Designed miniproteins, single chains, continued (4). Designs and how they scored, part 105

Each design is a single chain, and the fold is of that chain. pLDDT is the mean over its residues in the fold that is shown.

## One batch from the design tools (miniprotein)

Design m15659
Fold by ESMFold2-Fast:
Structure m15659 (fold): chain A 125 residues (1-125)
Amino acid sequence: MIGILGLIKLAPKIVEATKDLEFADEAEYQAYVEKVAEAKSIGEAETIASKAPLFRIDVEKFNELLIKLEESTPKDAFEESLKTYINNAYGDIMALFQQKKYEEAYKRLNVVAVLLEGYELRKEK
């Protein structure tokens, strides 16, 4: 889908534009990833991810997770809902980036990163 592939191209640009942001440590960030993995719905997962501290996104890992999600056949309603969420989030993130609202674009990208990592952890349980 255009949204996921567009986000793969956009994420490096947002990260480059936001080098000055204050980032949390890995342990604090991972606590939110674990909470997302235990979420019963995408709506609950999004609420948890939106409260996560800003973490320094590893663009290579982030893009690898997006590619895996795009290439996968949905195994459950959570994966299908996550794909829909990310495709919709791309539009908002692109609009914020075009308006030069780089910090707001990064906050939205951070939500997607927490959701992707939480979903990968969920699959291992």
Scores: mean pLDDT 83

Design m15660
Fold by ESMFold2-Fast:
Structure m15660 (fold): chain A 64 residues (1-64)
Amino acid sequence: NAQKKADEYLEKARKALEEGKVNEAIYYMGQAIYYDPAKYSEPVRALAAEAQARGLLDLTPEPL
């Protein structure tokens, strides 16, 4: 089931972020979106915001 795979990848992305493995977290977030695009609107955005807050991902444009 695609939704089950999306949930598994979202969980792997969360664990990768906790370990500071940004590249793995991005890969797993991409897989979660691939299996269930609806994951982007809520869980994936929440995870990305958490990564940004932890300094692991900078989503703010450089003010130039």
Scores: mean pLDDT 69

Design m15661
Fold by ESMFold2-Fast:
Structure m15661 (fold): chain A 53 residues (1-53)
Amino acid sequence: ELSKLQREIREKLIEAEKKPLEEQMKVGDEAYRKFLEARRKAALEGKLPESAK
């Protein structure tokens, strides 16, 4: 479920907030890439809602 993935990514970003800026950005980039991959996979499986296409 994309919502669960987004929540977990958000929690990791909050934890990374205590680290240097460059590491925070790296965590953000990785999380965003994971989200895009999951969204793309859902689109291929026909599970994305129309608003997200």
Scores: mean pLDDT 68

Design m15662
Fold by ESMFold2-Fast:
Structure m15662 (fold): chain A 84 residues (1-84)
Amino acid sequence: MLPVATRRRGKVEAALFGPNIAVGYGEPGVSAEDVKLAAAELVREHFGIKESPEELLKAGKITVIRERTLPNGGVEVTVRFDRK
């Protein structure tokens, strides 16, 4: 349950949990799309993947499994990396 890797850039934070799950957090006013891309970018960097976050999401290699609005108006996006 402790994150393996974390990254913060401005109003967006991402954390990698275990081999396959990353969670992005955005402050109020950040788009869910930007939070999703931040989580996918952390997966890409951690595993040394050459494809962009957008390409990984488009290919279905990274899949959004949960998206929610937090009580403070922020956004949380959980993604799963399909490691073959």
Scores: mean pLDDT 80

Design m15663
Fold by ESMFold2-Fast:
Structure m15663 (fold): chain A 78 residues (1-78)
Amino acid sequence: MKEIETKKPVRASVAKLEGSDKYGITYEDGELVKAPGAEEVEVKGIDANGNEVTFKGLKVRTDGGEYYTGKLKILKEE
């Protein structure tokens, strides 16, 4: 079996956020690095083979909008 890993930063431009909704958070090398108050969400994406997959991502809020970042980990047969 081989593991496919995809890093997918996604930016969603929404109305600017104020106050404590600023969070620094990343999904790196399968490890979750998060700031307090960051929200873990399920995000739908497409893998390198064009298949629709769901991965665990983190919602990052900033004054300029929202970002989603995450890693997809799928096991497939060789």
Scores: mean pLDDT 40

Design m15664
Fold by ESMFold2-Fast:
Structure m15664 (fold): chain A 90 residues (1-90)
Amino acid sequence: SAMEKERQEENKKLEERKKKLREEILLHVLARMTSEKEQELAYKELEKLLEDAPLTFLENLLAQTLAEFGEPSEEQRKRAKEFLEKLKKK
């Protein structure tokens, strides 16, 4: 029905937004770590905490992370992205 299609589109947009926020939070946290061992441990713990988190929680957590630590450097962000890509391929 038309109502079911509308609900599916809204849910898809919500899930895409949550996915982007989860990835951004992971990048910001991992960017502050200097060793691959620390990054792997942080990734495993955060992935479990963020998987079922509501949108409002994710938005607030990202805002708090930025307020506490600021924006990571371009080099830190690049290193964090490379690490996330390696984990996603496994």
Scores: mean pLDDT 77

Design m15665
Fold by ESMFold2-Fast:
Structure m15665 (fold): chain A 67 residues (1-67)
Amino acid sequence: EAEALREQAAQLERMRDDAAALGQQQIALASSDPELKQQIELGLQRLLDGLAARAEALRARAEALEA
């Protein structure tokens, strides 16, 4: 099961990278609209933080199961 948790963590990390890339593209396109840009930046930051925290928790859980 530890291997499955590591794979899930890796998947979340890949999703985070993809979300970051798409989010930066959206921010660039919204550069002329400061309110929209701010909303996208805040939403992206929350999403990226959530994905990172979940991936870290899954990796910690996998290590605990193997210890």
Scores: mean pLDDT 83

Design m15666
Fold by ESMFold2-Fast:
Structure m15666 (fold): chain A 78 residues (1-78)
Amino acid sequence: MLSEEEKERLLAFLRSAVPALSEDTDLDNLSDAEARLVLDWFRRHAPEALAAVGDPTLAQLRSAEVLRRLLEALSRQP
């Protein structure tokens, strides 16, 4: 499970880029539609982060480990 800090950092980043994600979005319980929005955002704006995590599937985006690795990859980008 993602820490609260990790969730807030990822949500803050995504909400600035994808306004369709509400502040009530729960990263531990992403819907398929929410997981797709997250995946599509990374494909368009941070494809290197997806590559670093091994191009995760929608099902894998529900994994705290995968989400944490994506957040780490984002924090390494300029």
Scores: mean pLDDT 69

Design m15667
Fold by ESMFold2-Fast:
Structure m15667 (fold): chain A 74 residues (1-74)
Amino acid sequence: MSLEELLEKTLEKLEAAKTRFEQRSVILESFFEAGEQGYSLEEIEELAKKIKEKFPDLESFVDSLIKFLKRELE
């Protein structure tokens, strides 16, 4: 799956999510899937940026996950 396809799939799932918990679960699953497919941290950050542009209320959660990934990949 391309990063663009993963982004579109993630955005659709986020729009369908009925709770904050479901939205956070969708983001976690997408980041995990990107890592499993071998995308770099920089590519995952691009995915994160696009998610934050569409769902700015999720910015704090997304930023926390990116910070965690940066610490793990140091």
Scores: mean pLDDT 81

Design m15668
Fold by ESMFold2-Fast:
Structure m15668 (fold): chain A 110 residues (1-110)
Amino acid sequence: LSEAEKQQLADQIISEFNRAVGPVVREILKAVEDDPEKLKKVLELIQKAEDHILEAQKAVAEGDYEKAIEHLRKAVEYLVEAARLAGNEKAEEKIREIGEKAIEKLEEIK
């Protein structure tokens, strides 16, 4: 693969990850909407995950796919923690599956 093709594929993988986790994040937020303390902690974890997704996108733009994978792994860790705090085991499983697929695809193109 050319560098441009690798960047395009990596951007598509991260974009697909973002679209796939969106509905799961909404379910997590709904599960804690009536608990202000849990809601605050879940929002903090989601923000940390979003920050790492942004850093993964920046790493792809720089051609640093290993760094992109590291940031995506951190994003998955924070989203899993948010799902656990919300008590949603199915959301935790879905996030792990979505994350594993994205990381696997990124490792194939690095």
Scores: mean pLDDT 90

Design m15669
Fold by ESMFold2-Fast:
Structure m15669 (fold): chain A 62 residues (1-62)
Amino acid sequence: MVGDIYETKEDTNLVGSGVHVLPKGTKLEVLGFSEDGKMALVRSLETGFVGLVGMDKLEPVK
């Protein structure tokens, strides 16, 4: 959900402010979802970078 914290399941790319490699276990705040639900607009909690990540690469943190 928007505002929830997700983490990367594996090394993946954050695309938006440039292309940045996110290691497995990187914490991201969800800002939005694509209309098809395949992509999330996220903000890295460590760097503040904003970009798109595939939803298949993310899992919610409880």
Scores: mean pLDDT 77

Design m15670
Fold by ESMFold2-Fast:
Structure m15670 (fold): chain A 55 residues (1-55)
Amino acid sequence: MKALAAETRQQFEELRAQYEAELKANPDWSESEKKRLAQAFSDQVAAITKKVAES
């Protein structure tokens, strides 16, 4: 149980870092594309949260 909480927290931090890195790497993206990336990040966070809740 203790390891699960630490792992989940690290996954969220890595997802946030990946999201920010993608935005920085693609400064020429349209607002629509940036919004889609934000949606994908939100969806991944929701998927991890649901998986943890099912445990």
Scores: mean pLDDT 77

Design m15671
Fold by ESMFold2-Fast:
Structure m15671 (fold): chain A 70 residues (1-70)
Amino acid sequence: MDSLTSLAKIADELGLDDSKDQALEAKRRLEDARRRGASADERGDATLPAVKAASELVNILGEYNFANAL
């Protein structure tokens, strides 16, 4: 449930404003879709911005891990 919130927090700490906004918007859309009983396809579409944000975070964290992290 809070995976999108955690993603947004990590993006915020890394200065990735776009990724943070995408994660927060995806969370809001997904929660709204769940409350409405939306289809699996609609719920999937709601999370697409977060998938992009997660990919950006994984790439950055990977580079930090290889650079002897944080």
Scores: mean pLDDT 68

Design m15672
Fold by ESMFold2-Fast:
Structure m15672 (fold): chain A 55 residues (1-55)
Amino acid sequence: SAEEELARRVAELEARVRAYVTRYGKEKGLSEEEVERDIALLVGVLRESERARVA
């Protein structure tokens, strides 16, 4: 249950980060691929951080 709650929060955060970074990256002239890689990296770090806090 705790892991499911964490996954839910991470998913919400992913959606917000994706929307923000996509818009920000577009304004900076980043490619769609670069934006997607950046989002994946940020989300991965955040997910690991949250998992470590729960452990």
Scores: mean pLDDT 77

Design m15673
Fold by ESMFold2-Fast:
Structure m15673 (fold): chain A 103 residues (1-103)
Amino acid sequence: HHHHMEEKKKKALEYLQKAVEILRDMAEYFEKQGREELARAFRDAVERIEEILKSDKPLKEQILEAMRVVAELSRRLGGDPEVGNAVGRVMSYLAEALKAYEE
């Protein structure tokens, strides 16, 4: 049992990856629907989170910063039901990532 911290980090990263995948899928979905502003907003969120994940910051701080990016997206565009639903799913995965890291 030498790798408890490494296993928790791996699980957290898997949840983070699922969150990013949802944001990417939603960007493509909105682009195909001709909703350019929404598509750009979701692509921007993906780019920001990927930049956070490339930083030397502790994983917990990276998760919290990713949550802030998604919260800003929700504040600006969450009045749209499809955006609200997508953001809710992404936030759920980010919360699971944080929980997995802290367990």
Scores: mean pLDDT 85

Design m15674
Fold by ESMFold2-Fast:
Formats: C-alpha cells, structure tokens, sequence
Structure m15674 (fold): chain A 108 residues (1-108)
C-alpha cells in the first residue's frame, strides 16, 4: 500500500472516531455506531507495518474505548483482540502497551 494511501486512511479513521465521540456526547447512539463501524472498516483495510503500527494501534485502542462507551463490550473485545495481535507482531511504544492494559482492565 502506498504511504499516501495509508496516511489518508488513518486520517479518515480518525475523523470517524471524532464524529463517533461527538455523536455519543449528543446521545446519538445509532450515528455513533455507524461512525465506529466505518472507522473499523477503514482500519481493517490498512496494511500494518513497523512504520505505522503505533498510529494504527492508537486508533484501534480509541475505537475499543468508544465501543465501551457505547455499551458494546463484545465489539470492544474484538477490537482489543486485534490490537493484541498487532502488539505481538510489531515493536510498539510503551505508551500503547500501557493504554492496551488499561482498556483490558475496563473490560473486567
């Protein structure tokens, strides 16, 4: 995948996550779900590399937290499982690893 294509997809995912957060703040749960599903689709389409793993993981972790805020624990767990698979394959920052553990604790 071209670097410019990846950058555009990361921006599009971040926009949808921002719109989902705003929709949740307005109690527009169905609109929030639509934006979370679109962000998930976009993130799932990105080829994860050593160069982009931290940024992709940051967005997956935000997606998991927003699914938790929506009340969808099953979706949050699915997203978190995918994030764990990426952490096992790529070198990622300690900040990302810490945030992953914090979200896991919220699911207990």
Amino acid sequence: MKEEEIKKKLLEAEIHLGLARMSLALDMKELAREHLEKAEEILNSIEVTEENADEVLRLYLELAELYLELGDKEKAKEVLKKAKEIVEKFEVSEEIKKRLKEIEKKLE
Scores: mean pLDDT 87

Design m15675
Fold by ESMFold2-Fast:
Structure m15675 (fold): chain A 95 residues (1-95)
Amino acid sequence: DVIIITEGEGNVELLKGFGFNNAVAIMGGLLTEEQIEKLKKISNKVILFLDNDEAGEKAKLQLEAAGFEIVGEIFSEELEGKSIEEVKELIKQKL
């Protein structure tokens, strides 16, 4: 099992539409201790689907400090202009 961490609910809906049900929105790049504990019950492996900005970098550092293994990273900007099928392929390559 793997968790996909994204910045917003729109991306959660997109990912669930692709069959990725373990997607979680962080809404501004910060996770609460309660959210971290809940995620640990699902998996210790995460794929980051975040913006290449300060908030995304802070979220990555927080997850690594909490003991999660970052198994893949996709920047939201890398998806600009891509088809749904191309997005699915990028995500599958990181699993």
Scores: mean pLDDT 73

Design m15676
Fold by ESMFold2-Fast:
Structure m15676 (fold): chain A 71 residues (1-71)
Amino acid sequence: MDAEEEELQALAAPVDPSQGPALLARTAALVAQLLAIGRALSAQLGTDEPLIGAQKAAQALRDAVLRAIEE
């Protein structure tokens, strides 16, 4: 968990413009995978408010990132 948060924080740091598209694409792919895994776990374990909130936030973030990549 801490390592994942640290990596996510590092991704939020300023990126090299030449690497921007690649990092954004990876971020979008990771968000999509997390959404799929989160849904599977949520269905298996039942409702967990932090998980559901995080998934909704991830959906909004994924949509915003995909829009940014397409431009």
Scores: mean pLDDT 64

Design m15677
Fold by ESMFold2-Fast:
Structure m15677 (fold): chain A 71 residues (1-71)
Amino acid sequence: DPEQLAADRQAAAEGARSTIEDLKKKIEKGEVTRDDLFKAIAAMLLAGYAGDEETLAEARKVGDEIEKQLK
């Protein structure tokens, strides 16, 4: 069902964006954990599945910042 596939991709993009927003708040507070790094990776996979290049790029930047704070 093409409509169901489109809906699934939209939901994936929305989920990725929501996760990125939550992670950005944690980054600002310096409260990031290794679990947050895995959440950033999951957001990248969801954005990639959705074909949302802008959200994928944001997820990658957030993941890189989390990795820097964990060092």
Scores: mean pLDDT 85

Design m15678
Fold by ESMFold2-Fast:
Structure m15678 (fold): chain A 86 residues (1-86)
Amino acid sequence: GIKAAERAIEHVRRALEAAENGDQFEADVHTSLALIIAVELKKTGDPKLKEIADHILRAVDAVNAGNFEEARKHIEEAEKLLEEMK
């Protein structure tokens, strides 16, 4: 659960950095990996993991739309929620 959430957050953060640098291929790779993990997190039945996954999915959508400010906000909220699980 927690380790998978950490990996998904890392991937969407790397996707944001790649997209901001104009590396769309690298951004697409990392958004795809974050998406796969976030979908699996939603299947765990844990409400906090679902909330973290929902923010990761919104960050992925924002990166794909070029809305980097919104992506950063959702990444930060996912990180905050994950810290609350420790």
Scores: mean pLDDT 87

Design m15679
Fold by ESMFold2-Fast:
Structure m15679 (fold): chain A 76 residues (1-76)
Amino acid sequence: STALKLALLETIAEFAEKYGSPEVAEEVRKHLEAARADPSKATQHLLKAANIVHKNLTDEQIDELARALEATVAAH
């Protein structure tokens, strides 16, 4: 659902803010804002945000994010 995709994007944005640089956090936030403005493109923005954090976070931080994403899916 679109609601789930936006919730996943919000979780990714939280992790970019927590572990990424200000520039990485801003880039991910722009994808979240764009997905909120045009939900029909939520999947494209989700994939782009996921790629950004994969390039910029450590493997341990990505594992923590994966657990948070699983919890988000379980709540929907």
Scores: mean pLDDT 89

Design m15680
Fold by ESMFold2-Fast:
Structure m15680 (fold): chain A 99 residues (1-99)
Amino acid sequence: EKEEKKKLAKEYLTNPTVESLKKMEEYNPELVKEEEEKIKEIEKEKEKRKAELEKTIKDKEELEKKKKEIEIEAEIKKSFVRMERSIDLIIIAKKIVKE
């Protein structure tokens, strides 16, 4: 219902909870898809960088250390993407409330 969506947006802005976040995501599936695409690209870049290191670095111990660094960088980038989606949901909720 139109009124239900507007009420959810107001509740999300006033007291954001895990449940209200999930419902906001359900009403904005395009943002979920955008997040999934960004995460997929980060994973693809991670694997490509690891493969390039395997061609360049012959020392097994050094190779493993560099691979771990790439894994950590990828996780940090994914966390940033998730934060951006949360901010976008707040912006959308504000627009819904003002409509």
Scores: mean pLDDT 77

Design m15681
Fold by ESMFold2-Fast:
Structure m15681 (fold): chain A 124 residues (1-124)
Amino acid sequence: SGLVEDARRLRDLTIEGIRLSSGEEALRLFGRTAQALARLGAAAQENRDALEALMQEVRDALTAAHPELAAEAEKLLQDALAEGDQLASSSAEERTQAYDEGLQLREETERLVREIRRRAEEER
């Protein structure tokens, strides 16, 4: 699959998870997603603007669901963007490692959302 298509799926799942989560869990979920997208974008720089736009969309969803966390959400976004900038200017080996870490974070985040969904369904 295309990297941007996979990232859009991660965005959709993360927004779902945020809406079903407590503030602490929503922040953790966003943090993982932002770091995943930053790493993937650093390794695939042609897609970087698209992945950064997806990070902003998830931050906006978090702020809408948990307005009290707006400042912490913005900090996590800025930290992820800064790390992406640093990684994008790093060695080819470091960018390859960032890609692998980004894929791992994506898989872990998608698994976490599935767990959040299961808990929400069990409370019905």
Scores: mean pLDDT 88

Design m15682
Fold by ESMFold2-Fast:
Structure m15682 (fold): chain A 105 residues (1-105)
Amino acid sequence: SSWTKVAIRLIEKALEVITDPTAQKALEEALELIKENPDDPNALLEASELLREGAKKVSDPLEKELLLTLAELLELIARATKEDVPRLVGLTLRAIGLILDLERK
C-alpha cells in the first residue's frame, strides 16, 4: 500500500527526532512489524497498539502527540476505505508538523 510506505517514512523520521527511550522502542518495534508485513492489516493494528501503549508512558506532549497521531494513521490505513483519504492526508500532515517541531528542539 502507498499509505503504508508513507507511514514507514514518517516512523523512520520520528525515530530521528524522538528523545524518549520508551517512545524510541515503541517506534522501532512498530516499524519492524510493518516492514515484515506491510500489507497485513493485523500487523498495522498491532503496530498502532504498540505506539498507543508507548504514548501512555511519554511525558513530552509533542512526542506523545506524534506517537498518538502515528497510531491513528496506522489504524486508519488498516481499516481504510476511499472515504478515509482526507483523514489519512490530515493525519500525515499532522505527523509531519510534529516531526518538524521536534527537529527544532
Scores: mean pLDDT 88

Design m15683
Fold by ESMFold2-Fast:
Structure m15683 (fold): chain A 75 residues (1-75)
Amino acid sequence: MIDLIKQDIASARADGREDVAAELETLLKEYENNGDPEVLKKAFDLSIQYGVDVLKEAVDITVENIEKEREERKK
């Protein structure tokens, strides 16, 4: 799980989602300091939510492209 969270931190930063990357990094450091599994769970839940947000954006872009293609076909 920790490796996945670290990967998501890097991905979020690359995507310009520094807000998500900063929160994930803070939660991971908190877990490393106190060993609280609840903190790790919060980091994991945030990581999943970030993934859902990225997928939602990808779907919206795909739908827009499909609609533009349908308009072109109808002419």
Scores: mean pLDDT 74

Design m15684
Fold by ESMFold2-Fast:
Structure m15684 (fold): chain A 90 residues (1-90)
Amino acid sequence: SRELRLEAARALGAAEAAKYILAGADVEKLKKELEEGKKEAEASDSPLAPEYVALLEGALEALEKAKTPEEAQALYEENLERFRRLHAEL
């Protein structure tokens, strides 16, 4: 289902963003790049654009919520498990 694919994409995006935070990535730079990518994806007529937008939205939400390494670790574990569960139903 489309809804299931979009939720899986959001979870994957959040997990990947949390992983980059844990690796010491520049959060402000990453946020800017993801926001630019989201605008481009939203303007796209590609059939895959909604899934890519969902992935970028998940990533941006994780960057906003994970202010400490402990919060980033929790978001990584939660969203990786959510992605695995949702992906198993696809």
Scores: mean pLDDT 85

Design m15685
Fold by ESMFold2-Fast:
Structure m15685 (fold): chain A 59 residues (1-59)
Amino acid sequence: NGDGLLAAGYAAYNGYSGDEVIEAARKGGSDEEQAREAAGLAMGSGSFAGSLANQYRKS
């Protein structure tokens, strides 16, 4: 679910809420379980979220 994780990272890095980060991951192609895991990873580290956001801009 690379696209979902990148979308979650972009949303988290830009200060969106947890529900919005999960929704971004779903729109990126993640199922419910994958979206929750992606949101947890993206919101758990600001530096990781920044890296994901940078990759999302390129995809």
Scores: mean pLDDT 73

Design m15686
Fold by ESMFold2-Fast:
Structure m15686 (fold): chain A 72 residues (1-72)
Amino acid sequence: MALDEEALKRARELAAELGRALAAGDLEQAREVLRQMKQLVKDARAQGVSQEVIDKMEEVIAQGERALAAAE
């Protein structure tokens, strides 16, 4: 569905930005991107995006949170 494709595209863009921030050691930027990803998940749920897409987004957030915790 178009909603799933749009959500995945936005999630990929944020995941790339998160990876870039973590690689640069910019922990404040990484926290801001994680906040935006969490908001995107809430919006995606409200819009009826599939659970499979939401699960993938949540896994990326969990990986980012673990990477951020390891850097602190």
Scores: mean pLDDT 81

Design m15687
Fold by ESMFold2-Fast:
Structure m15687 (fold): chain A 89 residues (1-89)
Amino acid sequence: VRELLERLERVAKRGVELAVEAGEYDAAMEITRHAVEAGRALYRGDWERAAEHVRRMARVAEELARKGVKGAGEVAEELRRIAEEVEAL
């Protein structure tokens, strides 16, 4: 669980940085909101809710990738892997 939290925080931070650099402030706020909720759910052992919020973050990152934000596709892929690992708990 600690490793998943650390990975989630790192990937979320990267996603926010990319969104801010691209001027996509609404996307940065949405990633931040879902990261906070996912972290809370992981801490409580609510893996279904945690995975849901991580998948929402992945969708935001996919939208950033569609807009041509470099690196956002990698963030989306990492978030999808984290969601799968959370669901396997």
Scores: mean pLDDT 87

Design m15688
Fold by ESMFold2-Fast:
Structure m15688 (fold): chain A 85 residues (1-85)
Amino acid sequence: TEALRERVRERLREALELSARREGNISPEELEEALREALEALDSMSERQLAGFLIEFEALRLIEEEGASEEEALAFIKEKKAAYA
């Protein structure tokens, strides 16, 4: 749905901004290019794929904002994606 697609756009923007802050080596131009490419891909994605990206974005937020480990984030992704299998 368009509402789900819009949530993915918002989460994707947030995730890219958080990733850029963490790495500190991405230029504004590179960030905008990555965002454009990702947004174009959203138009061809299924609801299952969109839900998968939202799960991945939430895992990234857990690392960046709540200090979760990579192992915790990976476990979260596996658990949530398994619910759609």
Scores: mean pLDDT 71

Design m15689
Fold by ESMFold2-Fast:
Structure m15689 (fold): chain A 72 residues (1-72)
Amino acid sequence: SAAARQAELEARLARIEAAGREWEAEPNEEKRLAIYREVEEDLLELAMEFGTTTVRSREEFERLKAENEAKR
């Protein structure tokens, strides 16, 4: 359902935002790469959903969701 898909995208965004906070706090490059890899599929799924190369914040997600709705 559309509601189930929306909930999935919201959960993916929440994971990306949490990982971004962890990534900024991590001074070690190898550990930052590990954090990135953990959310790589979430980043790819959002990029494919909205036809863009990046979705990393709630603000960007809401903007792209509105644009996607306007195109239908």
Scores: mean pLDDT 76

Design m15690
Fold by ESMFold2-Fast:
Structure m15690 (fold): chain A 66 residues (1-66)
Amino acid sequence: SEYRKKRRQLLEEINAEVEKFDAELAKITDPAERRQRAAQHAQELSRRYNEGLEKLDKEIEEKKKK
């Protein structure tokens, strides 16, 4: 339950930031510039998401070994 709540919260935070940034990207008409900005932002979000998931995954793995 707590694992699912934490993961859902993490996804909601990431999605909210993506949605806001996506609105800003829509104002950029240059495809190359839009792609570079999207890639840069995606890398930052990916790093945060990955760290969050690794922590949750470690907890689940430990519980399986009990």
Scores: mean pLDDT 76

Design m15691
Fold by ESMFold2-Fast:
Structure m15691 (fold): chain A 119 residues (1-119)
Amino acid sequence: MSFGVEMLKILLEKVKKEPSYVRLLEALLTAKAILEVMLTDPSLSAETKARIQAVLARIDKLIAELKKKIKSQLEIEIAEGVAALVAAVAKRIDEFTEEDAEEVIELAEEIIKLAEELL
């Protein structure tokens, strides 16, 4: 299992245990960063990449809405820093399979649903 998949699972579980706008922002930013790395992977099919692009559009809308709800610029910057670090590590060590892409899409869909419920 890829590092990116494992990190996203950890962030989703943190959101499920104690939902907050900051934890949702961190999870969505991390999902976005991993999905953007996947779009650059030559082993993934055009069909999978099209599905990733559709999910990214939905994530971008929710990120914009969550940033309006969070009053602390420092908390936003920390969430962005976590996402950037996860993406940088995943880009270096992960070799994504179609199965990994399906799992990240499913995790992203769960995070999207939780964000829509809290917003």
Scores: mean pLDDT 86

Design m15692
Fold by ESMFold2-Fast:
Structure m15692 (fold): chain A 69 residues (1-69)
Amino acid sequence: DPVQKRLQEARDHWLRTRDELIERLRYSIENSENSEVSRELLALIEAGKTPEEIRSIITGEEAKYFIPL
């Protein structure tokens, strides 16, 4: 199933890029306006939540930070 393969590839890509995203979020927290959303996103990612799960948890305008594949 091409859809299932694409989802698996997307999750693998997410796992590979997650570390870089975590570093970027930590940098933003330390060197920018100290956004609560960045802290919440970092905590959810570190807890092993998928982008889909994070989008279901996060309420409000910040959902736009997640671009689904």
Scores: mean pLDDT 64

Design m15693
Fold by ESMFold2-Fast:
Structure m15693 (fold): chain A 101 residues (1-101)
Amino acid sequence: SEIEKKAFKYAMLKALEALSKGDVETAVKYLNDAITNPEKVAEEGEKARKEYEETVKRIKDLVDSLPEITEENLRKIAQELGLSEETVRNLLKADEIKKKR
């Protein structure tokens, strides 16, 4: 089902995050939660997706207010949103890849 697919995708992302920290037990727990309670896991994933989209929109609104993206302006955007400069750069790159399709 579509709900099970959404739950599994989100659980997989969380499992990979846990594995990057060496936490295999937490990774397995996320995957098990997706199997045992897919509706709840899908809802958590949808909430995270909306928060991500809202953050990307805010970055775009700030970027569009500027004549050009400089390192100084990127730092100000990161500070305004409470994010790292690396995170802001990665989000902008992901959006540019999406636009090229």
Scores: mean pLDDT 75

